Designed miniproteins, single chains, continued (4). Designs and how they scored, part 37

Each design is a single chain, and the fold is of that chain. pLDDT is the mean over its residues in the fold that is shown.

## One batch from the design tools (miniprotein)

Design m13350
Fold by ESMFold2-Fast:
Structure m13350 (fold): chain A 60 residues (1-60)
Amino acid sequence: MEVKVEKVGNKLHTTAKYKDTTVELTFENVSEEEARKKAAEMAERLHKLLELLRQLALLS
């Protein structure tokens, strides 16, 4: 898992990469630690969901 946080004004631009899945999220009014945790969780969940969708949604 790779997580990068950049502060832009009052917002935290957070990028999380898990295997071949990358998620970019912008947070307001949260700590950097919270932003990292939420982005990491989202990247893992999205990766699992995409794997399931690839098994179910075959290009017919």
Scores: mean pLDDT 78

Design m13351
Fold by ESMFold2-Fast:
Structure m13351 (fold): chain A 62 residues (1-62)
Amino acid sequence: EDLKKEAQDLIDEINASDKLDQAKKEEYVNAVNTTLEADEVKKAVLQQVLDQLKKDFEAAKE
């Protein structure tokens, strides 16, 4: 549940950002959605993937 909210927040931030190209935004949003599809598998793995996506998103804005 918490991970799903965190993923939704990340998607919102990505879509709200004007620092990334549309293609890059779609890439990150797709990665987050794919992670959400696997939410029932392993919460620790999902958390790690979301954390990595957040770091990649921040780096891409630079």
Scores: mean pLDDT 73

Design m13352
Fold by ESMFold2-Fast:
Structure m13352 (fold): chain A 62 residues (1-62)
Amino acid sequence: ATKLSEEEKEILKPLIEERLRQKGYSEEEIEEELEKIETFSQAAEVLDLSVSQVRAIIKNLK
């Protein structure tokens, strides 16, 4: 799996936080999950999207 850059992590951070809140995660659990997300595949799993959809989001927000 391709690793996320720091810029890509910053772009996805608010989307991942919101999705985890919707899934019932606490703020503490959200911080722990964010630290674990290093790859496009991990971000896609959390967001319930494909890797291609995650790449499209990053491209559109860059």
Scores: mean pLDDT 82

Design m13353
Fold by ESMFold2-Fast:
Structure m13353 (fold): chain A 66 residues (1-66)
Amino acid sequence: GPELERARELVEKAKSALEKGDFETAKKYIEQAEREAVRAYLTGGDLDGVREVSAEIKKVLEELEK
């Protein structure tokens, strides 16, 4: 659904910002990605997609904590 697609796009934007060293922008995008992933989960459509995106969000957050 559109929420899961938005979450994926936001994760890619967060990764791009992280590669540029823009940790503030990366954090803003990843927080938005988390909100969209939660919305996708609540619609109950693509649970495998939600799990995949959630794992990618966690990896970006772990990099931001370093």
Scores: mean pLDDT 83

Design m13354
Fold by ESMFold2-Fast:
Structure m13354 (fold): chain A 62 residues (1-62)
Amino acid sequence: FKPGDIVEALEDVTLVGKELVKLKKGDKVEVLRVYPDGNALVRSLKTGKVGLVGLDKLRKVE
């Protein structure tokens, strides 16, 4: 994963940030930043809202 990648949620997950953002399995997000702790800052393509999620819960889209 790298900034600018479009990826999808592997399961229903909640993004953690200024507010909690619910994603459904299959929802697409843009990766904004990858952290060495295994988390990523992502933007929901549906809502435009930003939050943190574990990389293990994301799948790269071809």
Scores: mean pLDDT 79

Design m13356
Fold by ESMFold2-Fast:
Structure m13356 (fold): chain A 116 residues (1-116)
Amino acid sequence: GAETVRRLALEAGFGELTAEALAEAWADLPEEEQRRLVHALRAVLDTLAEMDPAEVSGEVSFEALVEAVREASRYVERGDRERAREVIRATFAADGTTLSDAAVDRLVDAIEEGIR
């Protein structure tokens, strides 16, 4: 439920407003999926913070990140890394952000590490 997502987000280092937004987005998901998504989003944000302008151009909205992480995580869990890459590229492109192929691979790797 919402309280589980909020607690997990706070434990992962997210602030109160972000924790509330994630609780609203993911409250209806199974608890184990909630855990994986919180950790995957943390890993993605940490990875994006390390990228330079050659890897990513533009800014991606929080809503696009939440959507991309949710959908890509499901594909990664199933071993379908190619579909996870397509989801990330399409969601970020729809929000006006361009990612290099290497950047997309790094984000998929971050999701895979986060959901372990």
Scores: mean pLDDT 83

Design m13357
Fold by ESMFold2-Fast:
Structure m13357 (fold): chain A 81 residues (1-81)
Amino acid sequence: PPLYRPSKELLEIFKSFGAEKDEYTEQEIIDLLVNYIREKKLGDPSDPDVVILDEKLKKFFGKERMTYSEMLQAILSKSTL
């Protein structure tokens, strides 16, 4: 599968999730996001597809709310294949 190189800002976020790699598959990126959101309980209780961003994610994405699909697309667009 293709490996993605996240931006420096995204790598710093991933390090805060406990990840030390420079390259990730799409599935690994999904797993990291899902695990962080679950750990911090950032999911919208009324809509499990919607994530309410914490300060760290809000600073990176510039948004207060996003779907998982929107976040993944934004991360992949900010990563080099």
Scores: mean pLDDT 76

Design m13358
Fold by ESMFold2-Fast:
Structure m13358 (fold): chain A 79 residues (1-79)
Amino acid sequence: ASESEIETRVKKIIGEQLGVKQEEVTNNASFFELGGDSIKTVELVAAIREEFNVEIPEKEVALVDNVQKATDYIRGKLA
């Protein structure tokens, strides 16, 4: 998948998990700023893992705490 496809899919998952519109999910907004807490962030990371069939350890959640970081992390795993 292209980087654009990864980014779009990440935004969709964040919107669905945090209850925000996909178009309101900016690349620089943290999951916390979008209404996430520690539990919601873990659930969100689990949803991303299922969508892309990649492993994101809980200790690395800080490396995927916004759309841009999540997209970059997933892209690196799929390369």
Scores: mean pLDDT 74

Design m13359
Fold by ESMFold2-Fast:
Structure m13359 (fold): chain A 57 residues (1-57)
Amino acid sequence: VKKEEIDAIINSGEVKTPKEAIQKVYTDYLKADPSIANVIVGKEQVKAYDEYIASKL
């Protein structure tokens, strides 16, 4: 997940938190390729959130 994409979603006012922005990005990924659902659901979403928070420190 690209931090620029997450920042753009938050700045657009569609969502208020990084967690919600990441969830929106992964929802769009699932629409494009449903086979990745097993990879993205759970641990990978948590990892992306942690990486995003670390990138802002």
Scores: mean pLDDT 64

Design m13360
Fold by ESMFold2-Fast:
Structure m13360 (fold): chain A 72 residues (1-72)
Amino acid sequence: SLHDKILELIGLKLRKIGLEFEKELLEEKLKENPDMSEEEKEEIKKRIEEIEKEIKEIEEEIERLEKEIKEL
């Protein structure tokens, strides 16, 4: 139903916001802690890459779902 699709869309948008916030915190941590070990920096960078991939997947799901809603 339209209502179920709207609720799913809201959930995806909230998930994306949470991931974008986590990414910003990790990017700020890298910027503010230049004396951080290279190993810790690489771990944070890897997590940022994982978040970026998940955000991209969520954006594709949002686009698909918004298109489906417009066709209802």
Scores: mean pLDDT 87

Design m13361
Fold by ESMFold2-Fast:
Structure m13361 (fold): chain A 85 residues (1-85)
Amino acid sequence: ELEELKKRLEELTEELIKLQKELEKMLKEGKEPPEELKKRVEELVKETAELVKKLMEATEEAKKFAEELYRRATELQGKRFREEL
């Protein structure tokens, strides 16, 4: 069911991009991100890490895609963001 895993990674990527835009917008406006946004980013990071682990033996391509998504999700958390979590 590799295609279902790829579909899930695509969904996570789309959500990550959306969250990144919201976070950047709030930071540019001098607003603190709401706790709901912070919690969702943390959940996304954890889910992506789990998918990376599951995909290690599926295909090298899928693994690299998942690793990149995880990297982007962790960058979204930022240092200031993690200090509050």
Scores: mean pLDDT 70

Design m13362
Fold by ESMFold2-Fast:
Structure m13362 (fold): chain A 64 residues (1-64)
Amino acid sequence: GEAEIEELKEEVERLAVRLVVEKNDYAAAQAAGEAIKRAESIEDPAERIRILEETKRRLEELLK
C-alpha cells in the first residue's frame, strides 16, 4: 500500500546517504534519487514497489 511505498522510499534514501558517507559514491546516490523520481511518475502501485525494491537491493549490494 501507500505506507509500504513511503517506507521503501525512506529506506532507499537512507541507503543513498550511507553510500555517500561510507563509500563516497555520489553517482549511486544520484541514481537512487532518479529511481525514486521514476517510481513517483508511475501510476501502478505494484510497479512503484518493484522499482523501489530493485533499487534498494542494488544499493545494498554496493554497500558490501
Scores: mean pLDDT 84

Design m13363
Fold by ESMFold2-Fast:
Structure m13363 (fold): chain A 94 residues (1-94)
Amino acid sequence: MSKEEFDAEVKLGIAELLLAVAKLTMERAKSWPKEKQIEALEGARKLYEKAIQYAQEVIDNPAASPELKADAQRVLTDAQEGLEKAKSEIEKLK
């Protein structure tokens, strides 16, 4: 494994972790009071934005394997969908 490929794997791991934490935050927020829901959804929005950034960096890395890029594309798609949901829920609470 090259250093560049290893760096891509680390970035994918960070993106997957950020996505998982954002999804957990979205799910937990459903049970919270309105003010805390807004705070949690804004937090999830930022986590989804970061997950998108890291996933895109993996996709754009020429040293990343096709399998790694496929995993990054899945994370990117999931994070984009989560970001849209977070934005929509924030607007409903305003």
Scores: mean pLDDT 87

Design m13364
Fold by ESMFold2-Fast:
Structure m13364 (fold): chain A 111 residues (1-111)
Amino acid sequence: AAPRVFLVIGDEEGPHARLRNIGFLADEAAYDAVMRALAAALEAGEDVEDLVTHPAAGALARAAAEAGVEGFAGANVTPALLAATVARLREVGERLGQRAAAAEVIAWLEA
């Protein structure tokens, strides 16, 4: 199968900063769920700051690398991995009629 790219919304609040990472989502249903959640947050007037973009280093990055998740072997996200994530978000936004939500997330990722 072609490599898949993931974007994870952090859900933890507390003394520990959320792990910021980009990696891989298993399927289109996961992307659809993320896009719907982002569209709902933007409609409510909330920021999408909770997007997980990059792990600096840590146990999750190591576990992902050990599991053979492509593109997750280091602390740096490649331009190609970011471009693939952007392309997938744009496609999902178009398919779900959430182009504005997709554009907002993409602008934040490319900043």
Scores: mean pLDDT 50

Design m13365
Fold by ESMFold2-Fast:
Structure m13365 (fold): chain A 61 residues (1-61)
Amino acid sequence: AREEISRLLHKADKALKEGNFDEAIEYARRAIELARQSGDESYVRAAENILKEAEEKKKKA
């Protein structure tokens, strides 16, 4: 449900801030899957934004 998606987004954001880009990517992808199943477009976009940031930072590291 939405609570699980929110937790995954928080974990992804925390991993991003800690420089754990692989973990951030993993949590963001899980959040996208759940958000799509729930039909929650705003959460899909939020998770996609985190995924994009994590992938971009990983390329620069």
Scores: mean pLDDT 82

Design m13366
Fold by ESMFold2-Fast:
Structure m13366 (fold): chain A 56 residues (1-56)
Amino acid sequence: ASLVGATIVSGYIKLPDGTLLGPGTVLTRSDLAGVPSEDTLVEKDGKVIPATSLLP
């Protein structure tokens, strides 16, 4: 799934398609397939961070 435009809502990761990933969800490289992982940004706790920082 694409993390472009993803946000954090009450401890959940909300994807642009409206999908909610529960707190403690582990994201993989496959979740970023088709996007430049280092250039993909997400919002977490009011901060803009690289999506790769959510990977294990």
Scores: mean pLDDT 52

Design m13367
Fold by ESMFold2-Fast:
Structure m13367 (fold): chain A 59 residues (1-59)
Amino acid sequence: VTEEQLVEIAKELIEKHKDTLSGTELIQMLKKRVKEEFGVEVTEEQAIKAISKALEELK
């Protein structure tokens, strides 16, 4: 999976779940979705970076 794809998935999750999920839950959901769709494991650090970029780009 590319960093760009990871950011796009993070944007989708943030938009759907905004105030419903904690930051920790959002990280875990992102990791699970990437593994399910692309068969790759991302680190917690990669997930945090993608979520941070997604939040910045959504503004």
Scores: mean pLDDT 77

Design m13368
Fold by ESMFold2-Fast:
Order: structure tokens, then C-alpha cells, then sequence
Structure m13368 (fold): chain A 67 residues (1-67)
């Protein structure tokens, strides 16, 4: 399902937080461990269902960190 504007904003905040904890540098694709930690956080926040980030959420994270 498509993410709402509020869900996108919360996901961006969660992604920035997880990336900062891992020392990730914008301008590179996020490492799988960053995506895995984001998935755990997003699931705990009720932003995503299931065991994988939906394609729209993954694309949003990759776009956010494209520099």
C-alpha cells in the first residue's frame, strides 16, 4: 500500500536516526544493516507490516540518502 505524507515524514525521521547511529554517509546506497534496523524501528512504530520494507518505503530511503 502507498505511504501517507505523515508516514513518509516519520519514515524519513526514522531513516535519518538509524543512519546516524550507523555512521552512514549520504550520497551512497544505504547498507543492508541500516535497512534492517530501519525495518525493525518502522515495525515497532506501526509504519510497516510484514518482514520486509515495501518497495515504496525502500525507494523513499534510497532517495533521501542519494545526496
Amino acid sequence: AALSAAQRARLRAAARYVAAEHGFVPGQPPPEEVLADLLRLARSMGLVEGEELPPEARALVEELFSG
Scores: mean pLDDT 72

Design m13369
Fold by ESMFold2-Fast:
Structure m13369 (fold): chain A 77 residues (1-77)
Amino acid sequence: MEEAEKLAEEGKKAFAAGDYETAAKKYEEAARLYEAAGDGEKAAEAYRNAAEAIEKAKGPDDVEAAMLYIKAAVAKL
């Protein structure tokens, strides 16, 4: 949990700095750790944040962002 929280915080800082590629990577790593910990709600939030970062970096029709939104939906199951 602590490592996932740290990665989510790093993602948030990168997003605020306009480094959307780094933000997406950090949020996706955090989401994977939240999934491993059984925290589907936080995993879903982190995947959505990663998808938003990819949309900022590459545009709204990017397949990677779409796949991250799907992962967020699945994580809530």
Scores: mean pLDDT 81

Design m13370
Fold by ESMFold2-Fast:
Structure m13370 (fold): chain A 110 residues (1-110)
Amino acid sequence: MEEERKRRYEEAKANIDKQADELISLARSKGHEEIVEEIKKFREAALETLDEAYRLGLPIDEVAEAIQSLFDALKEVLETGTPEEALKAARSAVEAMQGLRDRIRDEAAR
């Protein structure tokens, strides 16, 4: 249903903003401003990926689950890892999200 799909999209979008704000607060509490900037880039890439999936009529749940897995992984590294490991993880998450967006676009063009 169009209404259900839009609801799932809006819920996923709100969850991305909430998760990003929580990670930004965690990174700032530890004095890692460079990581904050990477989390902001990850949020932007995640929102773009979700928007592309919604626009192309793709399942929202699978994309939302992939985004959530990357948030969970980044949170764990921020809580337990070194600043260098957390920065590397944040950069890798941005690249993974951009790669997912590009794959979604490429598949839709076929």
Scores: mean pLDDT 82

Design m13371
Fold by ESMFold2-Fast:
Structure m13371 (fold): chain A 55 residues (1-55)
Amino acid sequence: MSPAERFVLRMVEHYVREGIEVSDEEVRALADAYGLSEAQTARVLAAARELRARA
């Protein structure tokens, strides 16, 4: 996983742990802002959905 992909994932993890709702659209916007590829964005989205399911 790239440093940028890890950074975005950790940001999403932080928001979920703090009880802040992060939509799929917001995750995509974060990924785009940090220059993630489509494949990297898809992986972060999958992880975000898993994190929300565990919350």
Scores: mean pLDDT 80

Design m13372
Fold by ESMFold2-Fast:
Structure m13372 (fold): chain A 80 residues (1-80)
Amino acid sequence: MLPSFEEILARLEAYKAKIQDPSITEEELLAILREADALLRQAGARIQAGEWSPEQVAELLAAVAELQKLAGERVAQFQA
């Protein structure tokens, strides 16, 4: 089944927690990023279908921006 708005936000928060785990490996980080990409493609389809309010879309985009920032910082740490 396609995930609900609440399930998507909960998964994004779980991904953020995992990315911030000091024991995370680069391989685990890349796996999380692939899972997040797949989840966001599903969310994008729901946004295009008009299934969510503008307020829900704004909340989702804010959560995505925070995840992308944290992921980018973590990737940079592995590449340094």
Scores: mean pLDDT 81

Design m13373
Fold by ESMFold2-Fast:
Structure m13373 (fold): chain A 55 residues (1-55)
Amino acid sequence: SMEERKKLAESSEKGYLEVKIEDYEKLIEAFKDDPLAVKLLTEKLKEAKERLEKL
């Protein structure tokens, strides 16, 4: 059904965002001595978390 497909798509997006959040947290630690990289990655992490909370 259309509703089941929507739930599957939302579940897929949630899984994608959870993986991206973990990736950004690891990259922030890896690039901790680069303030420009940390700033960019922190912004992407915030955006990913906000998207996850809206699902």
Scores: mean pLDDT 84

Design m13374
Fold by ESMFold2-Fast:
Structure m13374 (fold): chain A 71 residues (1-71)
Amino acid sequence: MKEVKVVEARRLSPSAAEITLEVYDKENKKLLKTLTLRVERADGRPITDEELAEIAENAAKGLNIHLEWEE
C-alpha cells in the first residue's frame, strides 16, 4: 500500500505556496516519488497558515485516494 506524506509547505507569496509531498511504499518503506504542488489563489487573497496546513493535508489525502483508485 502506498502512503502520501506532507514533507514541506513553503510560502512563496501571501497568496501562493509550494507543497512538497512524498509517496512511500509502506511495505518496503521506500520513497517512490516526490511531488511538488504550487497553490495560488486566483483572487490574490492571502492564504493563512491554517488554510495552508489544511490545503496540504487535503492534497495528501486526495493524492492517496487517486493512487488507490488508479491501480
Scores: mean pLDDT 74

Design m13375
Fold by ESMFold2-Fast:
Structure m13375 (fold): chain A 55 residues (1-55)
Amino acid sequence: EFLPPEELSLEEWIQRALDAATTEEQKQRIKDFIENWIKQSTDPEEIERLKKILE
């Protein structure tokens, strides 16, 4: 699911997706998605939040 609910923060939405992932392959796909998002983002606050999720 690519659209977060209105009430979820970016961090909460991604963390729930990671928690729902049952295999390392699924987790890696989510990380790849986040890394690609960081590369495309021009918002420094968004980039910082995404980097914290990957740590």
Scores: mean pLDDT 72

Design m13376
Fold by ESMFold2-Fast:
Structure m13376 (fold): chain A 104 residues (1-104)
Amino acid sequence: SEKQKQIAIDNIKHALELLRYVYEKFKKGELSPREEAIAGFLLTVAGSSLHLAAKLSTNPEAQELLEEAHRLVQRMFAEKRITEEELKELEELLKKAIELIEKE
């Protein structure tokens, strides 16, 4: 439905905003234990938002891109690091997923 598409797109956009925020924090370096805990929590929220978007999408290609993005976010959480290359890869995957969902 149109409402499910919009919720999926909004969740992808929210995840991207959180990922960019966490990237800037990790890039700055010298995170306190509290800042690392907050970054980890935000990555968990971003991952959950991408997983929800995948469940709401009816396009198999969009679902696969969102699950790939979710796996990348899980790796970032485990490694406590986001590279510029990984962020660009994520942005490209998520942009393509949004374009596919809009065409559903």
Scores: mean pLDDT 87

Design m13377
Fold by ESMFold2-Fast:
Structure m13377 (fold): chain A 73 residues (1-73)
Amino acid sequence: SEFDRGVADIVTAVGDVLLEKGRYEDAVEMYKKAIELDPDNPYAYDGLAKAYEKMGKTEEAEQWRKKAEEIRK
């Protein structure tokens, strides 16, 4: 629903703040919740990829980056 998309945008923004604060695991949890609410939002996938990259989890970062590209199709 449009409401769920709006909530997903807010949750994604919370993830972005956590990412900026270096709270990478907390950012991952927020981005995953945003994807659950709106699986078609590429920004949450981008954030998740960046969080995994900051954590040194290169393979996971690559997987989420590819999913973001697929959604932008």
Scores: mean pLDDT 85

Design m13378
Fold by ESMFold2-Fast:
Structure m13378 (fold): chain A 77 residues (1-77)
Amino acid sequence: GLKERIEEILREIDRLVEELRKVVPDDKKTILEAEILRGLALISYGVGLLTNDYEFALEQLERILEEIRALLEEAKA
């Protein structure tokens, strides 16, 4: 269901942030930006839990996932 998709996205975000830390270990600003995005993903999930609106939470998490992917791609460039 939607909850399982959200958990999968959260796990993917964790993987991407760990990869980012390996690619740019000395880029504290980029790492901090990714950690802020991870925090926003957790907040969005929490709001979904409180409101029982998993569709809204999923939309926010998908946007955050793409933002973190963009950071990782830019870090590799």
Scores: mean pLDDT 86

Design m13379
Fold by ESMFold2-Fast:
Structure m13379 (fold): chain A 92 residues (1-92)
Amino acid sequence: SDLVIKAKMQVGATELGIVITSRVLQVPQAQQDQLLDLMNQLEKAIDDQDVQKAKQIADQIISQLKSLKFPTSILKNIEKNLQKAIDLVQKA
């Protein structure tokens, strides 16, 4: 489905933003690796078109970014982008 491809592209772009921000904030490598693992799990849930699992993983990502003290403006942008990806999967 083209919508699934668009959702995966959205997740990939969001992952890049998380990686860059994590490096700027000097997040420890172990926490960066955990975030990347969660992003990979989100992409798999999108491939499986599992909307419920995608929502759960997105919530886990946002929770971890909050604990890592990501700036509020960046957090809101990531939340918006992850929600857009989930909406695309739900419509697929």
Scores: mean pLDDT 88

Design m13380
Fold by ESMFold2-Fast:
Structure m13380 (fold): chain A 60 residues (1-60)
Amino acid sequence: SEEGRRIVGEAFDEGGRLFRQKMAELKAKGEDTYENMIKAFAEGMGVAGEVERRRRAELA
């Protein structure tokens, strides 16, 4: 649906922003190891999932 596409887009935008911020912080500190990058990715995906759930609740 159009609403579903918008929700997914917002979720990926917010999750992606956090991931990019975390990656920049890791690089600045010289802590951009594979393990830390995967954790940053997982945190970004977690935020994307939370945003999607929140937007769905707003439509209820």
Scores: mean pLDDT 81

Design m13381
Fold by ESMFold2-Fast:
Structure m13381 (fold): chain A 73 residues (1-73)
Amino acid sequence: SLKKELERKKLLRGVFEIALSAERMVLERLKEKNGPEERIAALEKAIEETEERIKELEEEIERLEKEVKEEEE
């Protein structure tokens, strides 16, 4: 059902948001320790990829929320 798909995508978004927070924390620590620029760049790319995944999920969630509202009316 659309409601189950919506709930699943909201849970996935939450998981990716936790992952993003962890990635950002590791990045900040690497910058504080003057870590290798290559590692910093790789982690910044991973953060961008996680942010894009969250954005895609948010767009799908918004679309599904509209569809669910239309079915409830």
Scores: mean pLDDT 84

Design m13382
Fold by ESMFold2-Fast:
Structure m13382 (fold): chain A 55 residues (1-55)
Amino acid sequence: SEFQKEIEKKRKENLDRLRQTIAELERRAVAGDPESRAQLEKLRKAIEDLQKLQE
């Protein structure tokens, strides 16, 4: 449970950074960058996982 609590704390901090990165990657993906699209997909899934773990 201590480990879980630390993970949750880190998740909240990383969530903000992920959202900023997603916004940048979305812009590049719209321009047709396939690598940015793949990274965007991974980050969106990570954020969904964070929300599901909290819910």
Scores: mean pLDDT 76

Design m13384
Fold by ESMFold2-Fast:
Structure m13384 (fold): chain A 81 residues (1-81)
Amino acid sequence: IEVAAKKYEKEGKKDQAVLLYTFAGRLAYLNKDYETAIKYYEKAIKLDPNNKLAWRLLSEAYENLGKTDEAEVYRKKAEEA
């Protein structure tokens, strides 16, 4: 997934890259690997800062790590995006 996402990013296929990074993050999240999920959601947000879904998923991952202050900030960004 990461190799394919990087390839799409280099080819200018930003929407496909965002989808793959978000998908990779969700797989990590379901495996309760919240730190890896955060890294992939951050890659998706870097490519598309207005992606409400990626901000919401980032907030959920931070909440599961007990970082409630960061989770609240990112939840508000999801509402604004």
Scores: mean pLDDT 80

Design m13385
Fold by ESMFold2-Fast:
Order: structure tokens, then C-alpha cells, then sequence
Structure m13385 (fold): chain A 93 residues (1-93)
């Protein structure tokens, strides 16, 4: 069962909007702290993760590629399951 091209486009746009929203939220110290707590990581680890996401978006990577790379990064750095689940959701777009 294949998703239509319109459905794939809508999903990609939603994921891109979510990632851009995360980058914007990270500019607010209070929101950055809250997001770090939700992921179970430090503010410094979240800043590194956001930096990586921004670099991948700026490079024109697809949501699937971004999700896969984030999952690899989370595994390499030993980040909590919440970060891996977030990456998995992005990859499954």
C-alpha cells in the first residue's frame, strides 16, 4: 500500500514544520530547558541536536534522511529512548 504523492508531500511539510518549530523554540532559554527535560537530556545535548537538525535542513536533506541520521546520532551519543522515538517518527514519514 503506497501513500499518494499528495499525502507524502503533506507529511513531509508537517515534519519540516515540526523541525523548524523545534529550532525556533530552542532560541528561547525557557523553552530549550523544557524541551531538554521532555527528551531526558541536558540543554547542551539538545543544543547539539538542534544544531545537527538545522545543518541537515540547510543541506536540503529529506525528513527520512534527517530521521535516520538523528537515530544514528542518538545511538552513538547514548541519548535516551525519547530522542530515538522522536527520530523514528521523523524517519517513518
Amino acid sequence: MELSEEEKKRIRENVERTLKGLIEASKDPAKLDELAKRFGITKEQLEELVKLIKEMLDAGMSPEEIGRRLKEYAEEKGLPENVKKFADLIEKV
Scores: mean pLDDT 78

Design m13386
Fold by ESMFold2-Fast:
Structure m13386 (fold): chain A 55 residues (1-55)
Amino acid sequence: PSKEELEIEVLAGMAMIRASVLGDEEAIEKVVEIEKIEDKEEAKKKLEELLKELM
């Protein structure tokens, strides 16, 4: 896998764990939707944004 694909997997995992701990089902759904985005830079940006919202 590319470096960007690995970074996306790490960010998605972090966001999913955080959302699960908070019980935020909407955030969990957002992670799933973002992972479907074909543009890897867009997906990474949205995951970073979501993770900041969950902190």
Scores: mean pLDDT 79

